Designed miniproteins, single chains, continued (5). Designs and how they scored, part 55

Each design is a single chain, and the fold is of that chain. pLDDT is the mean over its residues in the fold that is shown.

## One batch from the design tools (miniprotein)

Design m17897
Fold by ESMFold2-Fast:
Structure m17897 (fold): chain A 77 residues (1-77)
Amino acid sequence: SMELLKQLLAQGLVPTLSLEEFKAAPEELKPLLLLALSREDFKQALADPEYQPYVEKAKEIAATDPRLQALWEQLLA
């Protein structure tokens, strides 16, 4: 579920996902699973127009949880 994935990400318990694993994931989980990508893949996804709907939703979710916001900032570093 989205809520369980959100908590696992916030706790640092989700292993790094490949882009192929991300593409195969359920659509509803994709915004949060952006935060499970490697830093390189995350930055590539941010630049890709096809990922923009997921990026915008991920920003909304991260804005409501300081732990997810910290993860977002780490991925941009």
Scores: mean pLDDT 84

Design m17898
Fold by ESMFold2-Fast:
Structure m17898 (fold): chain A 73 residues (1-73)
Amino acid sequence: LTEEEIQAAIAQLDGLMAKIKKEFAEKFPEEVKKIEELVAKAKEALRNRDLESFIKYNEEIQKELEKLAEKYE
């Protein structure tokens, strides 16, 4: 995993978080906050090249996004 790939992955997570905040932060602030915390942990795992932790946090992010989508209907 190159530094370029790590920076690209972090940028993707930042972009995802910006979209989530724009669409959902007003209606679902607690859910958005939880996703934000998971994104921060995923970014830290990427910086530390801890792929096991990154995969774990990415799975948790996807699960929380599914819950948010269900609530939004």
Scores: mean pLDDT 82

Design m17899
Fold by ESMFold2-Fast:
Structure m17899 (fold): chain A 73 residues (1-73)
Amino acid sequence: ESSYDEYEKLFNQVVEALKAGKPEEAVKLYKELVEKFPGAEIKEEDKQKLIDFLVKVEGVPRENAEEFAKLYY
């Protein structure tokens, strides 16, 4: 097992929670990811880039990505 494999698994769980309309669950999962991989945390100044990535690349509904960012930051 590599640290990248664990990161990818956790990040995919965050994305799936957001696609399912569960931004509060996604925040809990992302906090777990950040605790295990602090260097992977997107800073508050970059939160719009994270929202755009989730929407444009991962296919997350915009309202769910925006609520996630609001709850996390």
Scores: mean pLDDT 82

Design m17900
Fold by ESMFold2-Fast:
Structure m17900 (fold): chain A 72 residues (1-72)
Amino acid sequence: MEKKLEDLKKAVELKLENPELTGPEIAEKLGISVETAVEALKLIQEYLAENPERKPTLEELKEYIEKKFKES
């Protein structure tokens, strides 16, 4: 699995567990780039915009990230 995809999944997981964390804080905690952390947060927001009536599970968000990453 590409490093970027793994980093995106870790950033999403950390954000779901700690909603108050910013992109830079997530990047620092995980040792990833700020750009990758911010990208992960945007993917969460995109998922929520497309699915406003349900709470995303971590598994659903990971699947969404894999789909978007492969389509990019």
Scores: mean pLDDT 77

Design m17901
Fold by ESMFold2-Fast:
Structure m17901 (fold): chain A 66 residues (1-66)
Amino acid sequence: EDAEIDAEADRWGERFRELALKAGYPQEEADRIGEAYRDYVRDARRNGLPVPAPETVLRMLEAAPV
């Protein structure tokens, strides 16, 4: 269901944004990466792809900031 996928994506995006803020990212950057992760989750779920946990994605971004 699209509504359920959107709700999941919104929850995970918000959690990622919150984790980024806790990790010391500025609010503007945290908002951007939270939205990007939300969009990624939505697209991945619609295409049947696995979604890594927000903590894992944040760790990857910290290891290779670009």
Scores: mean pLDDT 74

Design m17902
Fold by ESMFold2-Fast:
Structure m17902 (fold): chain A 55 residues (1-55)
Amino acid sequence: MPSLDQQLQQVADEGQRRIDELDRQNRDLSPEQQEQLRQQVRDEMMKQVNKLMDS
């Protein structure tokens, strides 16, 4: 099983890939809409981190 540190790194890596993909797919949206999407990804990453830290 991966260690907590490995799981945290994996969440960070996956989050960055998701942000990069959203930026590519949504480049035709306004800057404010793009930031809202990025913020949603960051919020989800933080929730995942909190769950890992709570276990």
Scores: mean pLDDT 79

Design m17903
Fold by ESMFold2-Fast:
Structure m17903 (fold): chain A 110 residues (1-110)
Amino acid sequence: SSEEILEKVRELLEQGEVGLANIVLASELATGERQARLSGLLGRISLKIKKDPSSGPELAQLLLTDPRAFGEALGLSEEETAFLESLPEEEKQILSEYILMLGEYFAKQK
């Protein structure tokens, strides 16, 4: 399941469809308001990594080891950081792997 999700979003990134990849990833992990919140978070993540693709590995590790520091690095609000901290560990792992993919993608675009 997680591997199939990551393969699907990798293919979208290879097509240059970052916005669509974010939407698809959010829809695979959640529904309703939670999907909307994840989509917004993924938008913030992709913008940060687009500005500095070399930060990808550090951000991917921070998401798993220190989600609060990750939130601070992204400039998240307290509510956004609390939402991030509340994510299941499996979803944080998927997001961490997606962050690495975003870093690789944006590094190739420079």
Scores: mean pLDDT 86

Design m17904
Fold by ESMFold2-Fast:
Structure m17904 (fold): chain A 94 residues (1-94)
Amino acid sequence: SVEEFREKAVELLEEAREKILELLPDDEGLAELFERYIERVREAETIEEIVEEMEKFLAYVHVLAAENPEVREELLEIARETKERLDELKKEAE
């Protein structure tokens, strides 16, 4: 269901947010920005819209990796794991 997909997608974003905030603890603006991504996923009406918002989040994590070379590998690993788990959710929804 869309509702089940949305809840699992929110859980993925919350887990990624927690890991990224541990890597970048001094950037308070990131917590608010990630909350905005979570709210967009919560407001999405279709699986396709949820996937689009998740992909926008992943694109932003790649930007963070480029801007933060000290934790780049860790940020890219979080993005990779989140993408793999999103792809599994997409398979379950078909």
Scores: mean pLDDT 86

Design m17905
Fold by ESMFold2-Fast:
Structure m17905 (fold): chain A 68 residues (1-68)
Amino acid sequence: SAAQGQELIKRGQQLVKEGEELLQQGMEMIKKATNLNEILKGIATALRGIGLIFEGELLIKKGKQLLS
């Protein structure tokens, strides 16, 4: 339904924003890192952010398909 499509788009947009924030945090961790372990933690955080962005984009795509 149109209502379900709109809700999926809204939820997907929220996940993309959260993922962008997490990706930025991971990048900042890498920039401030003083050893390899801190770099690896920053990379892991950035990858989690990327994952949320992709999940959000999939929800937006599904939502748009329901509105078509």
Scores: mean pLDDT 90

Design m17906
Fold by ESMFold2-Fast:
Structure m17906 (fold): chain A 70 residues (1-70)
Amino acid sequence: MTVEEKVEELLKELEKFMKELGVPEERIKEVVKSFKETMKELKKSGKYSDEELLELAEYRIELAKEILKE
Protein backbone atom coordinates (compact mmCIF):
# COMPACT_ATOMS: atom_id res chain seq x y z
CA MET A 1 0.00 0.00 0.00
CA THR A 2 1.35 3.44 -0.91
CA VAL A 3 1.59 6.35 1.56
CA GLU A 4 -1.08 8.16 -0.49
CA GLU A 5 -3.49 5.18 -0.32
CA LYS A 6 -2.99 4.82 3.46
CA VAL A 7 -3.48 8.57 4.03
CA GLU A 8 -6.72 8.40 1.98
CA GLU A 9 -7.97 5.53 4.21
CA LEU A 10 -7.16 7.58 7.34
CA LEU A 11 -8.97 10.59 5.86
CA LYS A 12 -12.07 8.46 5.16
CA GLU A 13 -12.01 7.36 8.83
CA LEU A 14 -11.73 11.01 9.93
CA GLU A 15 -14.62 12.01 7.61
CA LYS A 16 -16.81 9.26 9.12
CA PHE A 17 -15.89 10.38 12.65
CA MET A 18 -16.73 14.03 11.83
CA LYS A 19 -20.05 13.04 10.21
CA GLU A 20 -21.01 11.03 13.33
CA LEU A 21 -20.28 14.14 15.45
CA GLY A 22 -22.57 16.25 13.23
CA VAL A 23 -19.82 18.41 11.70
CA PRO A 24 -21.16 20.28 8.61
CA GLU A 25 -20.19 18.68 5.27
CA GLU A 26 -18.57 21.92 4.04
CA ARG A 27 -16.29 21.95 7.12
CA ILE A 28 -15.40 18.27 6.60
CA LYS A 29 -14.37 19.07 2.99
CA GLU A 30 -12.17 21.96 4.18
CA VAL A 31 -10.43 19.79 6.82
CA VAL A 32 -9.80 16.95 4.32
CA LYS A 33 -8.45 19.39 1.69
CA SER A 34 -6.13 21.08 4.22
CA PHE A 35 -4.85 17.69 5.43
CA LYS A 36 -4.15 16.47 1.86
CA GLU A 37 -2.29 19.70 1.01
CA THR A 38 -0.18 19.44 4.21
CA MET A 39 0.77 15.80 3.53
CA LYS A 40 1.63 16.63 -0.11
CA GLU A 41 3.97 19.45 1.01
CA LEU A 42 5.62 17.21 3.65
CA LYS A 43 6.25 14.52 1.00
CA LYS A 44 7.56 17.14 -1.47
CA SER A 45 10.04 18.45 1.15
CA GLY A 46 11.96 15.13 0.99
CA LYS A 47 12.73 15.40 4.73
CA TYR A 48 10.50 12.47 5.76
CA SER A 49 10.50 8.76 4.94
CA ASP A 50 7.26 7.01 3.91
CA GLU A 51 7.05 5.50 7.43
CA GLU A 52 7.53 8.92 9.07
CA LEU A 53 4.86 10.46 6.80
CA LEU A 54 2.39 7.72 7.82
CA GLU A 55 3.21 8.22 11.52
CA LEU A 56 2.66 11.98 11.15
CA ALA A 57 -0.65 11.41 9.34
CA GLU A 58 -1.87 8.98 12.05
CA TYR A 59 -0.76 11.35 14.83
CA ARG A 60 -2.48 14.38 13.25
CA ILE A 61 -5.75 12.48 12.69
CA GLU A 62 -5.80 11.21 16.31
CA LEU A 63 -5.09 14.77 17.52
CA ALA A 64 -7.95 16.12 15.37
CA LYS A 65 -10.34 13.49 16.80
CA GLU A 66 -9.37 14.46 20.38
CA ILE A 67 -9.92 18.18 19.66
CA LEU A 68 -13.33 17.43 18.07
CA LYS A 69 -14.43 15.50 21.22
CA GLU A 70 -14.44 18.80 23.19
Scores: mean pLDDT 78

Design m17907
Fold by ESMFold2-Fast:
Structure m17907 (fold): chain A 63 residues (1-63)
Amino acid sequence: EEKKLKETLKLLEKGLASLDDMIAELRAQPPSPGRDRLIAQLEESKAFLKEQIEAIKEQIKKL
């Protein structure tokens, strides 16, 4: 259903923006192994969300 795919896309795009904000805030904090590990994990989550966004966009395009 196109409407559900578009709603999912909007939620994923909001999630991506939230991850960008979290990464920026963490980068402003003092350096620590825990901080750097969290940044790396968030960057990986960001890459995964970008891939999901592109997959959904392709599904919408085929409708």
Scores: mean pLDDT 83

Design m17908
Fold by ESMFold2-Fast:
Structure m17908 (fold): chain A 61 residues (1-61)
Amino acid sequence: MELSEGQKLFVRWMLSQTPEENLETGIEQLAELLTETEGIPFEVAKEEVRKLAEEVKKEQE
């Protein structure tokens, strides 16, 4: 797992506060933040954030 449990909770919370129209931008911004703070490659961070975004969307349906 590339993200810690605390990081996943933070990312999920941020994504839950992000309007649907801004979700893709939010995913990219969170991936960039994780790359800078945690040293995770951008593409890996973006993929993990996108997976969490899909889970959050399902929970909001």
Scores: mean pLDDT 76

Design m17909
Fold by ESMFold2-Fast:
Structure m17909 (fold): chain A 83 residues (1-83)
Amino acid sequence: IEEKLRKAAAEMQKIVDEKIEDEFDRGVALIAIAVMLVTSLRSEKPEEDLKIMEKAVKELKNAQTPEEVMEILRKAIRELNKI
């Protein structure tokens, strides 16, 4: 599971690098991805977190604007941080 979580995070990072030209926004997005990865690696149900991250990867591939990328990442973090 750890390998799959790291691969999903790496795919998200690659998409962010390709679709976000602004250095500040890219930095914020990369921090968001790092938070998602760390949260998922420490989760009691990492398989469920992997599904959330994989869905985010799929949505990010279809994103047309930097704003859409940021919205997708924010939604994924909220789903991972269910209290």
Scores: mean pLDDT 79

Design m17910
Fold by ESMFold2-Fast:
Structure m17910 (fold): chain A 80 residues (1-80)
Amino acid sequence: SEYTAALSISTDKPIDFDKLLEYLEKNGYKITNVSDTEADIEKGDKKARLKRLSDKSLVITGDPELVEEIAKIIKEFFEK
């Protein structure tokens, strides 16, 4: 798709998916269609999907600009 990118993130810490989604929502993203391993993320007219592949791995798929922005926020979440 013209607007679709995918980006994988690996961490050295176990992923608390619920806390990660709360952090994204606090940073101004709209979170919908939440499950234990997946969520849809929106900002303005842009959409992405976040999927937990393992306890320490995530993939973000969707709008390239939003995917890059979300990846940066997620990295900041794990650095604190």
Scores: mean pLDDT 82

Design m17911
Fold by ESMFold2-Fast:
Structure m17911 (fold): chain A 73 residues (1-73)
Amino acid sequence: PISDKLYEWLKKFLESQGLDPETLERYLKAIEEAKNASSYDEAIDILSKAFNVSRELARFFLGLPLPNDKIIK
């Protein structure tokens, strides 16, 4: 589940992007589902699918450690 501060920041960010109402509603619903997810893995999956990004990138956005402690130098 995402933090309350991250959820509020993402809402404001999405609202600032000039998205059409239907697209904005879909993204807001996705981050709400991620906030209410039963696990971080579920939240990552929801965000990855909704925003069409890799699971690793979604995990990075949540501030979680990358798989296998892979450090990009």
Scores: mean pLDDT 69

Design m17912
Fold by ESMFold2-Fast:
Structure m17912 (fold): chain A 86 residues (1-86)
Amino acid sequence: MLKEIAEALSKRSVAEIIKVLRIQADEERKLGREEEANLLLNIVGLVLGMVRAGASKEEIIGAVITALSSLSEETKKRILEMLEEV
């Protein structure tokens, strides 16, 4: 799954990645998964911090994949599905 997410992330802009993570955080909150929602928002904060620090897209994707490894398999599947949508 993480390999498939990494490939999908590579096809998106950093702005699109942030948007997907924020949308998924809202969906997790609607499902009563506050901890998962907060983890996703923390990843958004990490990405924004890396952009400010001048990190490359490859470094940002690597950090996102590492952070996503702490999320549930169901959350990872939903993120992958959203990243594969137009």
Scores: mean pLDDT 83

Design m17913
Fold by ESMFold2-Fast:
Structure m17913 (fold): chain A 65 residues (1-65)
Amino acid sequence: SLDEALEAARVDVDELIEGAKESVKKGANPATVYTAAGILLAASGRPEDLPAVQKAIDEAVKEKE
């Protein structure tokens, strides 16, 4: 059904946050990770969750130092 397809196409915000942290800790550019997360959240209808991803990336940058 359409609802099942939309659910399957949505990102899990918690998994996205953890993936973003892991990518930054492994040496990915924080701005690139933030941009990619923003695109995925916008496509999934969750642009309001972007500040949580930004906070997680900022914390990962500090932990990497």
Scores: mean pLDDT 74

Design m17914
Fold by ESMFold2-Fast:
Structure m17914 (fold): chain A 78 residues (1-78)
Amino acid sequence: SMEEQLEEALREVEETLEYVRSASADELSLEEWEQLLQSVQGAIEQAKTLESPLVPELIEKLEELKAEVERKIAEQKA
């Protein structure tokens, strides 16, 4: 169901967020961080088209993930 897919997506986003928060900026190349940023941005836009009580939480976690990835990109460019 859509609910089960959204719960799985939320779990995956939370796991990725934990990874990104714990990772040093040099653990991925700049290209890999930028590819992850594009994937996260695409996921945010797709989530906005969905109707579910889980969508607001999913978008919030994706926006947090986006901010953390943007921080790693900034650190890599410094």
Scores: mean pLDDT 86

Design m17915
Fold by ESMFold2-Fast:
Structure m17915 (fold): chain A 92 residues (1-92)
Amino acid sequence: SLMEKGEELIERMRRKIEEFEERIEELKKNNASAEELEELLKEGERIHKEFMEEAKKVADELSRELLLRLIGELLRLIGLIFEVELLAKKKK
C-alpha cells in the first residue's frame, strides 16, 4: 500500500541519517582533515537531494502523521549537514 511505501521510505531515511550521524562522530573522534569533512558534507547533500526527490513523489499520498515524520527526518538531516559544514570551517 501507499502507507507501507511511506513507512519504508521513512525507515530507510532514518537508517541513512543514523549512519551519517555515526560517521560525523567517528570523524570528530579521529580529528579528521578538512578534506574528509568536505567529502562527508557532499555525501550528506547527495542523500538530502535523493530523499527530497523521493518525498516529492509520495508526499500527496501520505497521511498527516507520516508526512510530519518525513519532514522531521529531513530537518534532522539538514541539521547534521550544517554541523559538518561548521566542523570543516574550524579546520581552516
Scores: mean pLDDT 84

Design m17916
Fold by ESMFold2-Fast:
Structure m17916 (fold): chain A 57 residues (1-57)
Amino acid sequence: SPARRRERLRLLGAAASARQLMEDMGLSQKQVAEMMGVSQATLSRILAQPPVAVPPN
């Protein structure tokens, strides 16, 4: 459904923001998860599912 697609896109955007924070600030996944208001396990799950976009080498 369109609503589910929007929610998925939002989660992918959150994953991208989390990765950027970790790269720019050198923060751990736990710290970034706290900043985003999610558990570290949830963030780890989101980061484990790469979007079908320019993969990091």
Scores: mean pLDDT 67

Design m17917
Fold by ESMFold2-Fast:
Structure m17917 (fold): chain A 87 residues (1-87)
Amino acid sequence: SPMEELVAETRARLRELAATLDPAERREVLSLIGFLDYLLREEDDPVRVAEALRTVVEDVARHLSPEARAQVEEIARELVERLLALA
């Protein structure tokens, strides 16, 4: 599906970012990836996926350095915008 393709692209970007981070920050980003996989199994509505993603990204971002936070928030914002365009 278009939503599965967008999430796959986002997972790849988050994995590349995680590889550049320390172990603690890497765990946070990998947790976000796991949550995206969970959302795809439980939710078919891209608007609901986008809303849930915004909440989790805010939680994850609090545990990251300013630099890692900015990158995660940008990647998530792009995914949210593209998900809302599917609706």
Scores: mean pLDDT 86

Design m17918
Fold by ESMFold2-Fast:
Structure m17918 (fold): chain A 68 residues (1-68)
Amino acid sequence: SEAERRRAILEVLIEARERFKAEPLEVRNKIIHDVGLEMVRLLKEGASVEEVREKGEEIVKKYLEELK
């Protein structure tokens, strides 16, 4: 359902905010924006809960690797 996809977006964004809380505000805002934008795009295209969550987590993982 759309409600389940919206919940997945919120959960991924909450986790992303926590994981990047030590980063400068500009960096945090860019990451959260990129993650949210892509997940919302998939939501609008009718992607599954799993696809929305996996895409958000993929972007988070990419940034975690790049910032280490």
Scores: mean pLDDT 83

Design m17919
Fold by ESMFold2-Fast:
Structure m17919 (fold): chain A 100 residues (1-100)
Amino acid sequence: SELEKAKEEAQKLFDEGDEEIQKVIDEGIKNKEPVEEIKKKVEGLVEKTKKEIDKVYDEALEKYKDDPAKVEELKKRREAGNELLEIKLENAYKYIEQNS
């Protein structure tokens, strides 16, 4: 379904963002970059990933605006994804601090 496709696209963007974040962390640590510079790069990637995912959900929400049940499902899925991104950012900070 179109609703399922939006969820799958959002998950793909999350996974791609997660991979890029990990790459930036690993390279930053390897190159002995300052902790604050690595954190800043990670924050920028989290923001970029959130914006890309928000666009997917905004498009789906507009498409289903006359279906309250689907609107509620999309809003809950987006909120859950945002919470996972916040957890990812916190975990990234801890990892950078422990390995720098």
Scores: mean pLDDT 87

Design m17920
Fold by ESMFold2-Fast:
Structure m17920 (fold): chain A 69 residues (1-69)
Amino acid sequence: MSPAELQQARIQALQARLAGMQVQYDGLRAQMAAERARNPSLQPRIDALLAQGDAELARLQQALAQAQA
């Protein structure tokens, strides 16, 4: 396998992982919305968790863009 073929395989694996994480994050966001409706005192904790998830997704997206450049 050439270095270029190996790099392409890694990029595709990263894309698949990012897509999977996005689906899981969307599910988490929906669950957090339900929890917020049930217990508003959790709002600051929920906001912090979602902010961390957003930052991680942005970091992975940037890493993917850099790998493709």
Scores: mean pLDDT 79

Design m17921
Fold by ESMFold2-Fast:
Structure m17921 (fold): chain A 73 residues (1-73)
Amino acid sequence: MEELEERVAKDPTDPRALAELAAQAIKDGNEAEAVRYLGRLFEAHPDDPEARQALAEAFKKAGLTSLAEAVAR
């Protein structure tokens, strides 16, 4: 988690870092943080297939397989 927070501090629009932080917030039950990270990701990278791919991969790494499939659309 520290590495992801450092990446977002240096580049607040990093799609991979934002995606992994959102996935961890969901796993931790912190819905407010998850919504904020997802909001940043979508605002910074609208209609970006690479951002959607990063989010799908982050959800898979977190064990959120159903959410990963939904995001890949």
Scores: mean pLDDT 74

Design m17922
Fold by ESMFold2-Fast:
Order: C-alpha cells, then sequence, then structure tokens
Structure m17922 (fold): chain A 78 residues (1-78)
C-alpha cells in the first residue's frame, strides 16, 4: 500500500543515515564513547519512528533495523 511504501521509505532513510554515520566512525577511528553516543542518537530516532508506524510489516522492518544497528554497534566496539 501507499502507507506501507511511505513508512518503508522512512525506515530506509534512517538506515541510510546510520550507514553514513558508521562509515564516518570507521574513517575517523572514533572512540567507544563516540560510537555509543552516535548509535544512541540513531536508535532514539528509530524508537520515535516506530511509535508512529501503523503498518505491521513496516513495524517489523523497523524492529529488524534496530537489531541491525545494535549488532553493528557491538561489532564497531569489538
Amino acid sequence: SQQQHNEDLQIEMLLGVWEIARAVARTMNSSDEEIRRLAGLVLANFDALLASITDPESQAKAQEAIREIERDTEELLS
């Protein structure tokens, strides 16, 4: 549906922001504290977005995106 497409676009946009943030963190050799702060900011935005999503499939995609960011963060901190 158009609603699902719009919600999926918002999820993809935030994932794009995380991808850029992750690349910058790697390039700049960011500290653990900087990485945690950056990930926390992106995750807070995903939590806000998740609260606004009404489509169940888009909600599941947002939840998976949150898990992916959490996994990426742990990998960056290793």
Scores: mean pLDDT 84

Design m17923
Fold by ESMFold2-Fast:
Structure m17923 (fold): chain A 65 residues (1-65)
Amino acid sequence: MEKYKEELEKLREVARTGSEEEAKQFAIDLAKKYGLDPEEIQGLTISEALALVYDALKKKEEEEK
């Protein structure tokens, strides 16, 4: 349930305090962990990657409810 929110908070924190490389790698790792397409993440900007992962995790939360 709230696990997805915690993951998203960590993603935002890495994007804010870490390097762009670290933020992108974290987004890719989350994508792999939750069965998302990591190749889509690799082709995106950091902001787009964050948005895609956020939307995908929200969808997963909705499906698992």
Scores: mean pLDDT 72

Design m17924
Fold by ESMFold2-Fast:
Structure m17924 (fold): chain A 67 residues (1-67)
Amino acid sequence: MAEEAAAHIEKLLNEAEEALKEGNKEKAQSLADIAQELLNKARPFLPEEVHTKLQNRLDALKQKISS
């Protein structure tokens, strides 16, 4: 369901941000990749505003990992 997919993606993003704060860029990248795959799969079923917020958060996370 769309709400479950969004919640799962948010959980992955939270875990990736936590891993990045701990200096574990490899774990953060893996979690970000899983979140991107789930977001792409869920895109047709998510409200546009929810998709945009999750994508923006994911993009910001990827930028931090690459820094």
Scores: mean pLDDT 83

Design m17925
Fold by ESMFold2-Fast:
Structure m17925 (fold): chain A 68 residues (1-68)
Amino acid sequence: SKQEILDEVKKLVDEADLSPEVKERLKRALTQLIDDLAGDPSLSDEERREIALESLRHMLAYEREKRA
């Protein structure tokens, strides 16, 4: 479900070594992405989850590079 995907990505963001401000920004961006994906009838829930997790991985990599 949409809520299960939201809960999973929010948990992963909270477990990441990031500032509270960055965590809130990423959660907001991921919430918007998941809302947009939920509106696409061509996607399955599993595909929505995979897209959300891939996006999170890219966001986390970007934040790590920005600090390095």
Scores: mean pLDDT 83

Design m17926
Fold by ESMFold2-Fast:
Structure m17926 (fold): chain A 80 residues (1-80)
Amino acid sequence: KEEKIKELIEEILRLQAEGAAVADDAAKVAALQAQILEKAKELLRVAGVSKAKIESMTEAEIFEETLRIAKPFAEKLLAE
């Protein structure tokens, strides 16, 4: 559902903002990046990508596909 995708995008944006605030702490940045990856995988599943396909993707491919799906919603959120 669109509402769940919007919620996941908001969570990812919050984690990215938190990462910027602690950018000098490599361990905290790594932990936040791991959380962002899990939210990206969840967004792909909500968008209808199969678990098997997600498991076959590299982390880079997961982020690229997530960005492609999320971009229209993220632009809408940033405009608000």
Scores: mean pLDDT 75

Design m17927
Fold by ESMFold2-Fast:
Structure m17927 (fold): chain A 110 residues (1-110)
Amino acid sequence: SLEEELERARAAGDKRGEARLLLELGKKYFSEGKLDEAEEYFRRALELMEELGIRDREYAEALLYLGQIYAIKGELEKAREYYEEALKLYKELGDKEGIEKVEEELKKLP
C-alpha cells in the first residue's frame, strides 16, 4: 500500500520519496472524497517540500488540490488564495497546462 511505502521511505530517510508518497496519498484520499485526510497529506507534502527547497510542478499541483478541497468545503477565500499561489508558480514554471487548470477552477468560484 502507499501507506506502507511511506513508512519505508521514512525509515530510509528518503525525504524526496516521502514527499512524493504524501502527494500520492493526498490524491488517493481526494479521489475517494476523504477531504480532511487529503488536506492533511497535501499540507504535510508541502511542508516537507518547503524544507527541501522544492517548488516545482508537484508543489504547484498540491496547491491546486488544496484550493479544490477548500472550494468544496465552502471556504472560498482560502480556495482563492491557494489557486492564486498555484497560478503564480505555474506561470513561473511556464506550465501552460497548469495555468489553464487553475484558471478554469478560479472561473468556478462565485
Scores: mean pLDDT 90

Design m17928
Fold by ESMFold2-Fast:
Structure m17928 (fold): chain A 69 residues (1-69)
Amino acid sequence: MSDEEIEKLLANARKGAEVAVAEGKATEEQAEEFLKRLREALESGRIDADQANDLTVRFVITGEIPEFP
């Protein structure tokens, strides 16, 4: 996965996480921890784009940091 693709996925995830925080589903601290784990997983190649989108949707819906592979 390219650095540009990783940054686009993280930008979309951040936008979703900000909405979850604004709606009271998650704290800012939880959102930042989720985004940190997502970046580490993408940069290490442990997850692909589809998995990143699934994890983001799960976080936005539940407000809980999902289990990462």
Scores: mean pLDDT 84

Design m17929
Fold by ESMFold2-Fast:
Structure m17929 (fold): chain A 70 residues (1-70)
Amino acid sequence: MKREEVLRLGREAGQAEKQGRFDEAARLLRRQAELLREIAETEDLSEKERLVLYAAASLYLAAADFLASL
């Protein structure tokens, strides 16, 4: 279910960004990053898969900070 939530949040963030609601889009991207980190911590994953999820979470946080600055 966490993976489905990440996809839903991504869709909502995209819609918010298209509407010029950058603060809301940033908040949704931060929530995606939180869930990706939770998946990395709780699922039985390889070290490489876990690192990829942490990298993705970091990129989403950077994107959120950028959007919030607009």
Scores: mean pLDDT 82

Design m17930
Fold by ESMFold2-Fast:
Structure m17930 (fold): chain A 84 residues (1-84)
Amino acid sequence: MSPEEKEALFKEAEGALHTMAGNIYLKMGDLEGAKEHYELALKKFEEAKKILEESKSKSPLALANKKAAEEAIEKLKKKIEELE
C-alpha cells in the first residue's frame, strides 16, 4: 500500500468516525450536532477521494477505496439535505 493510499484510508476512517458521531447525535435528537458531524465526515471523504484521484493509482485497493469514498459522499450529502 502506497503512502497516498494509507493517507486516503486514514481520511476514510476519520469520515466513518464522524458519520457514527452524526448518527448518535441524530438518535439523541440533536439535529445541529448530527449535521455538523455529517459535514465533517463529508469533508474527510472528499479529501480521501481527492488523494486517490490525484495519485491516479489503478490498483484494485485504490479503486475500491475511491468507490467507497464516492458512495459515502453521496449518502452524506443526502443525510445533510434531509436535516435542512
Scores: mean pLDDT 85

Design m17931
Fold by ESMFold2-Fast:
Structure m17931 (fold): chain A 100 residues (1-100)
Amino acid sequence: SVEELAAQVEEMLKDPRHRAIYEEALALGRELGAAALAAGETSLETQEAILTEVMLFLYARDPELAELLLEAQILALREQGLEEGAALMERVRERVLAEA
């Protein structure tokens, strides 16, 4: 369930090492998102590219955290009926696994 995955994320983030990597990934995502918005790049292709960069960063530094976050996000999007977002995250997963 979404609650079970969210609880697993919270438990992992109690470790300062995992939390530091998570905070760096959030900062990277915010920086790339802000730059894209400033450039008028709001397409799904741009969103997929940004999420792929963030996930490649996470998989390189903390693959266990990366996998858990990706699974949690896909499940949360599906439970909210956001199928396009879930499909985008699944494409991000496929790209990251092909490059790893």
Scores: mean pLDDT 86

Design m17932
Fold by ESMFold2-Fast:
Structure m17932 (fold): chain A 60 residues (1-60)
Amino acid sequence: SREEIRREGENELQRRIDELVAQAQADPSITREELIARAMEVAKEVQKEVDERLAKLEKE
């Protein structure tokens, strides 16, 4: 199940990054720096969720 949690997190990260890229392509005023900053925040949030799910698995 640990591998499944990691895989789900990677899939969610990819989906959210793809969404950010699509938004940036639709709005040319969004800078590359803003896109990178948003992507880093998304990666941080997804990693936190994965860590929480793994912690629950280890405590059970």
Scores: mean pLDDT 81

Design m17933
Fold by ESMFold2-Fast:
Structure m17933 (fold): chain A 77 residues (1-77)
Amino acid sequence: SVERAKALIEKGREDLELGKELLKSDDRNDILKGIGRIIRGIGDLFEASLIGSKEDPAVAEEAEKTSKELGLGLKAV
């Protein structure tokens, strides 16, 4: 499901960007929310990469580029 993979890339991007901003907070609740967002974003990008590897290599490449833009070393399996 290429459409599902694209939606996961978008959600993962948003969660990782927000998570990184929340980690800069001095508020413990914001830091915890940031960690949760980062974990969720990583999971979404990983799932999108797996879908892309099986259905569309361009989608897998987009997931990997998104992870690299956000400082992650995610690679398609």
Scores: mean pLDDT 74

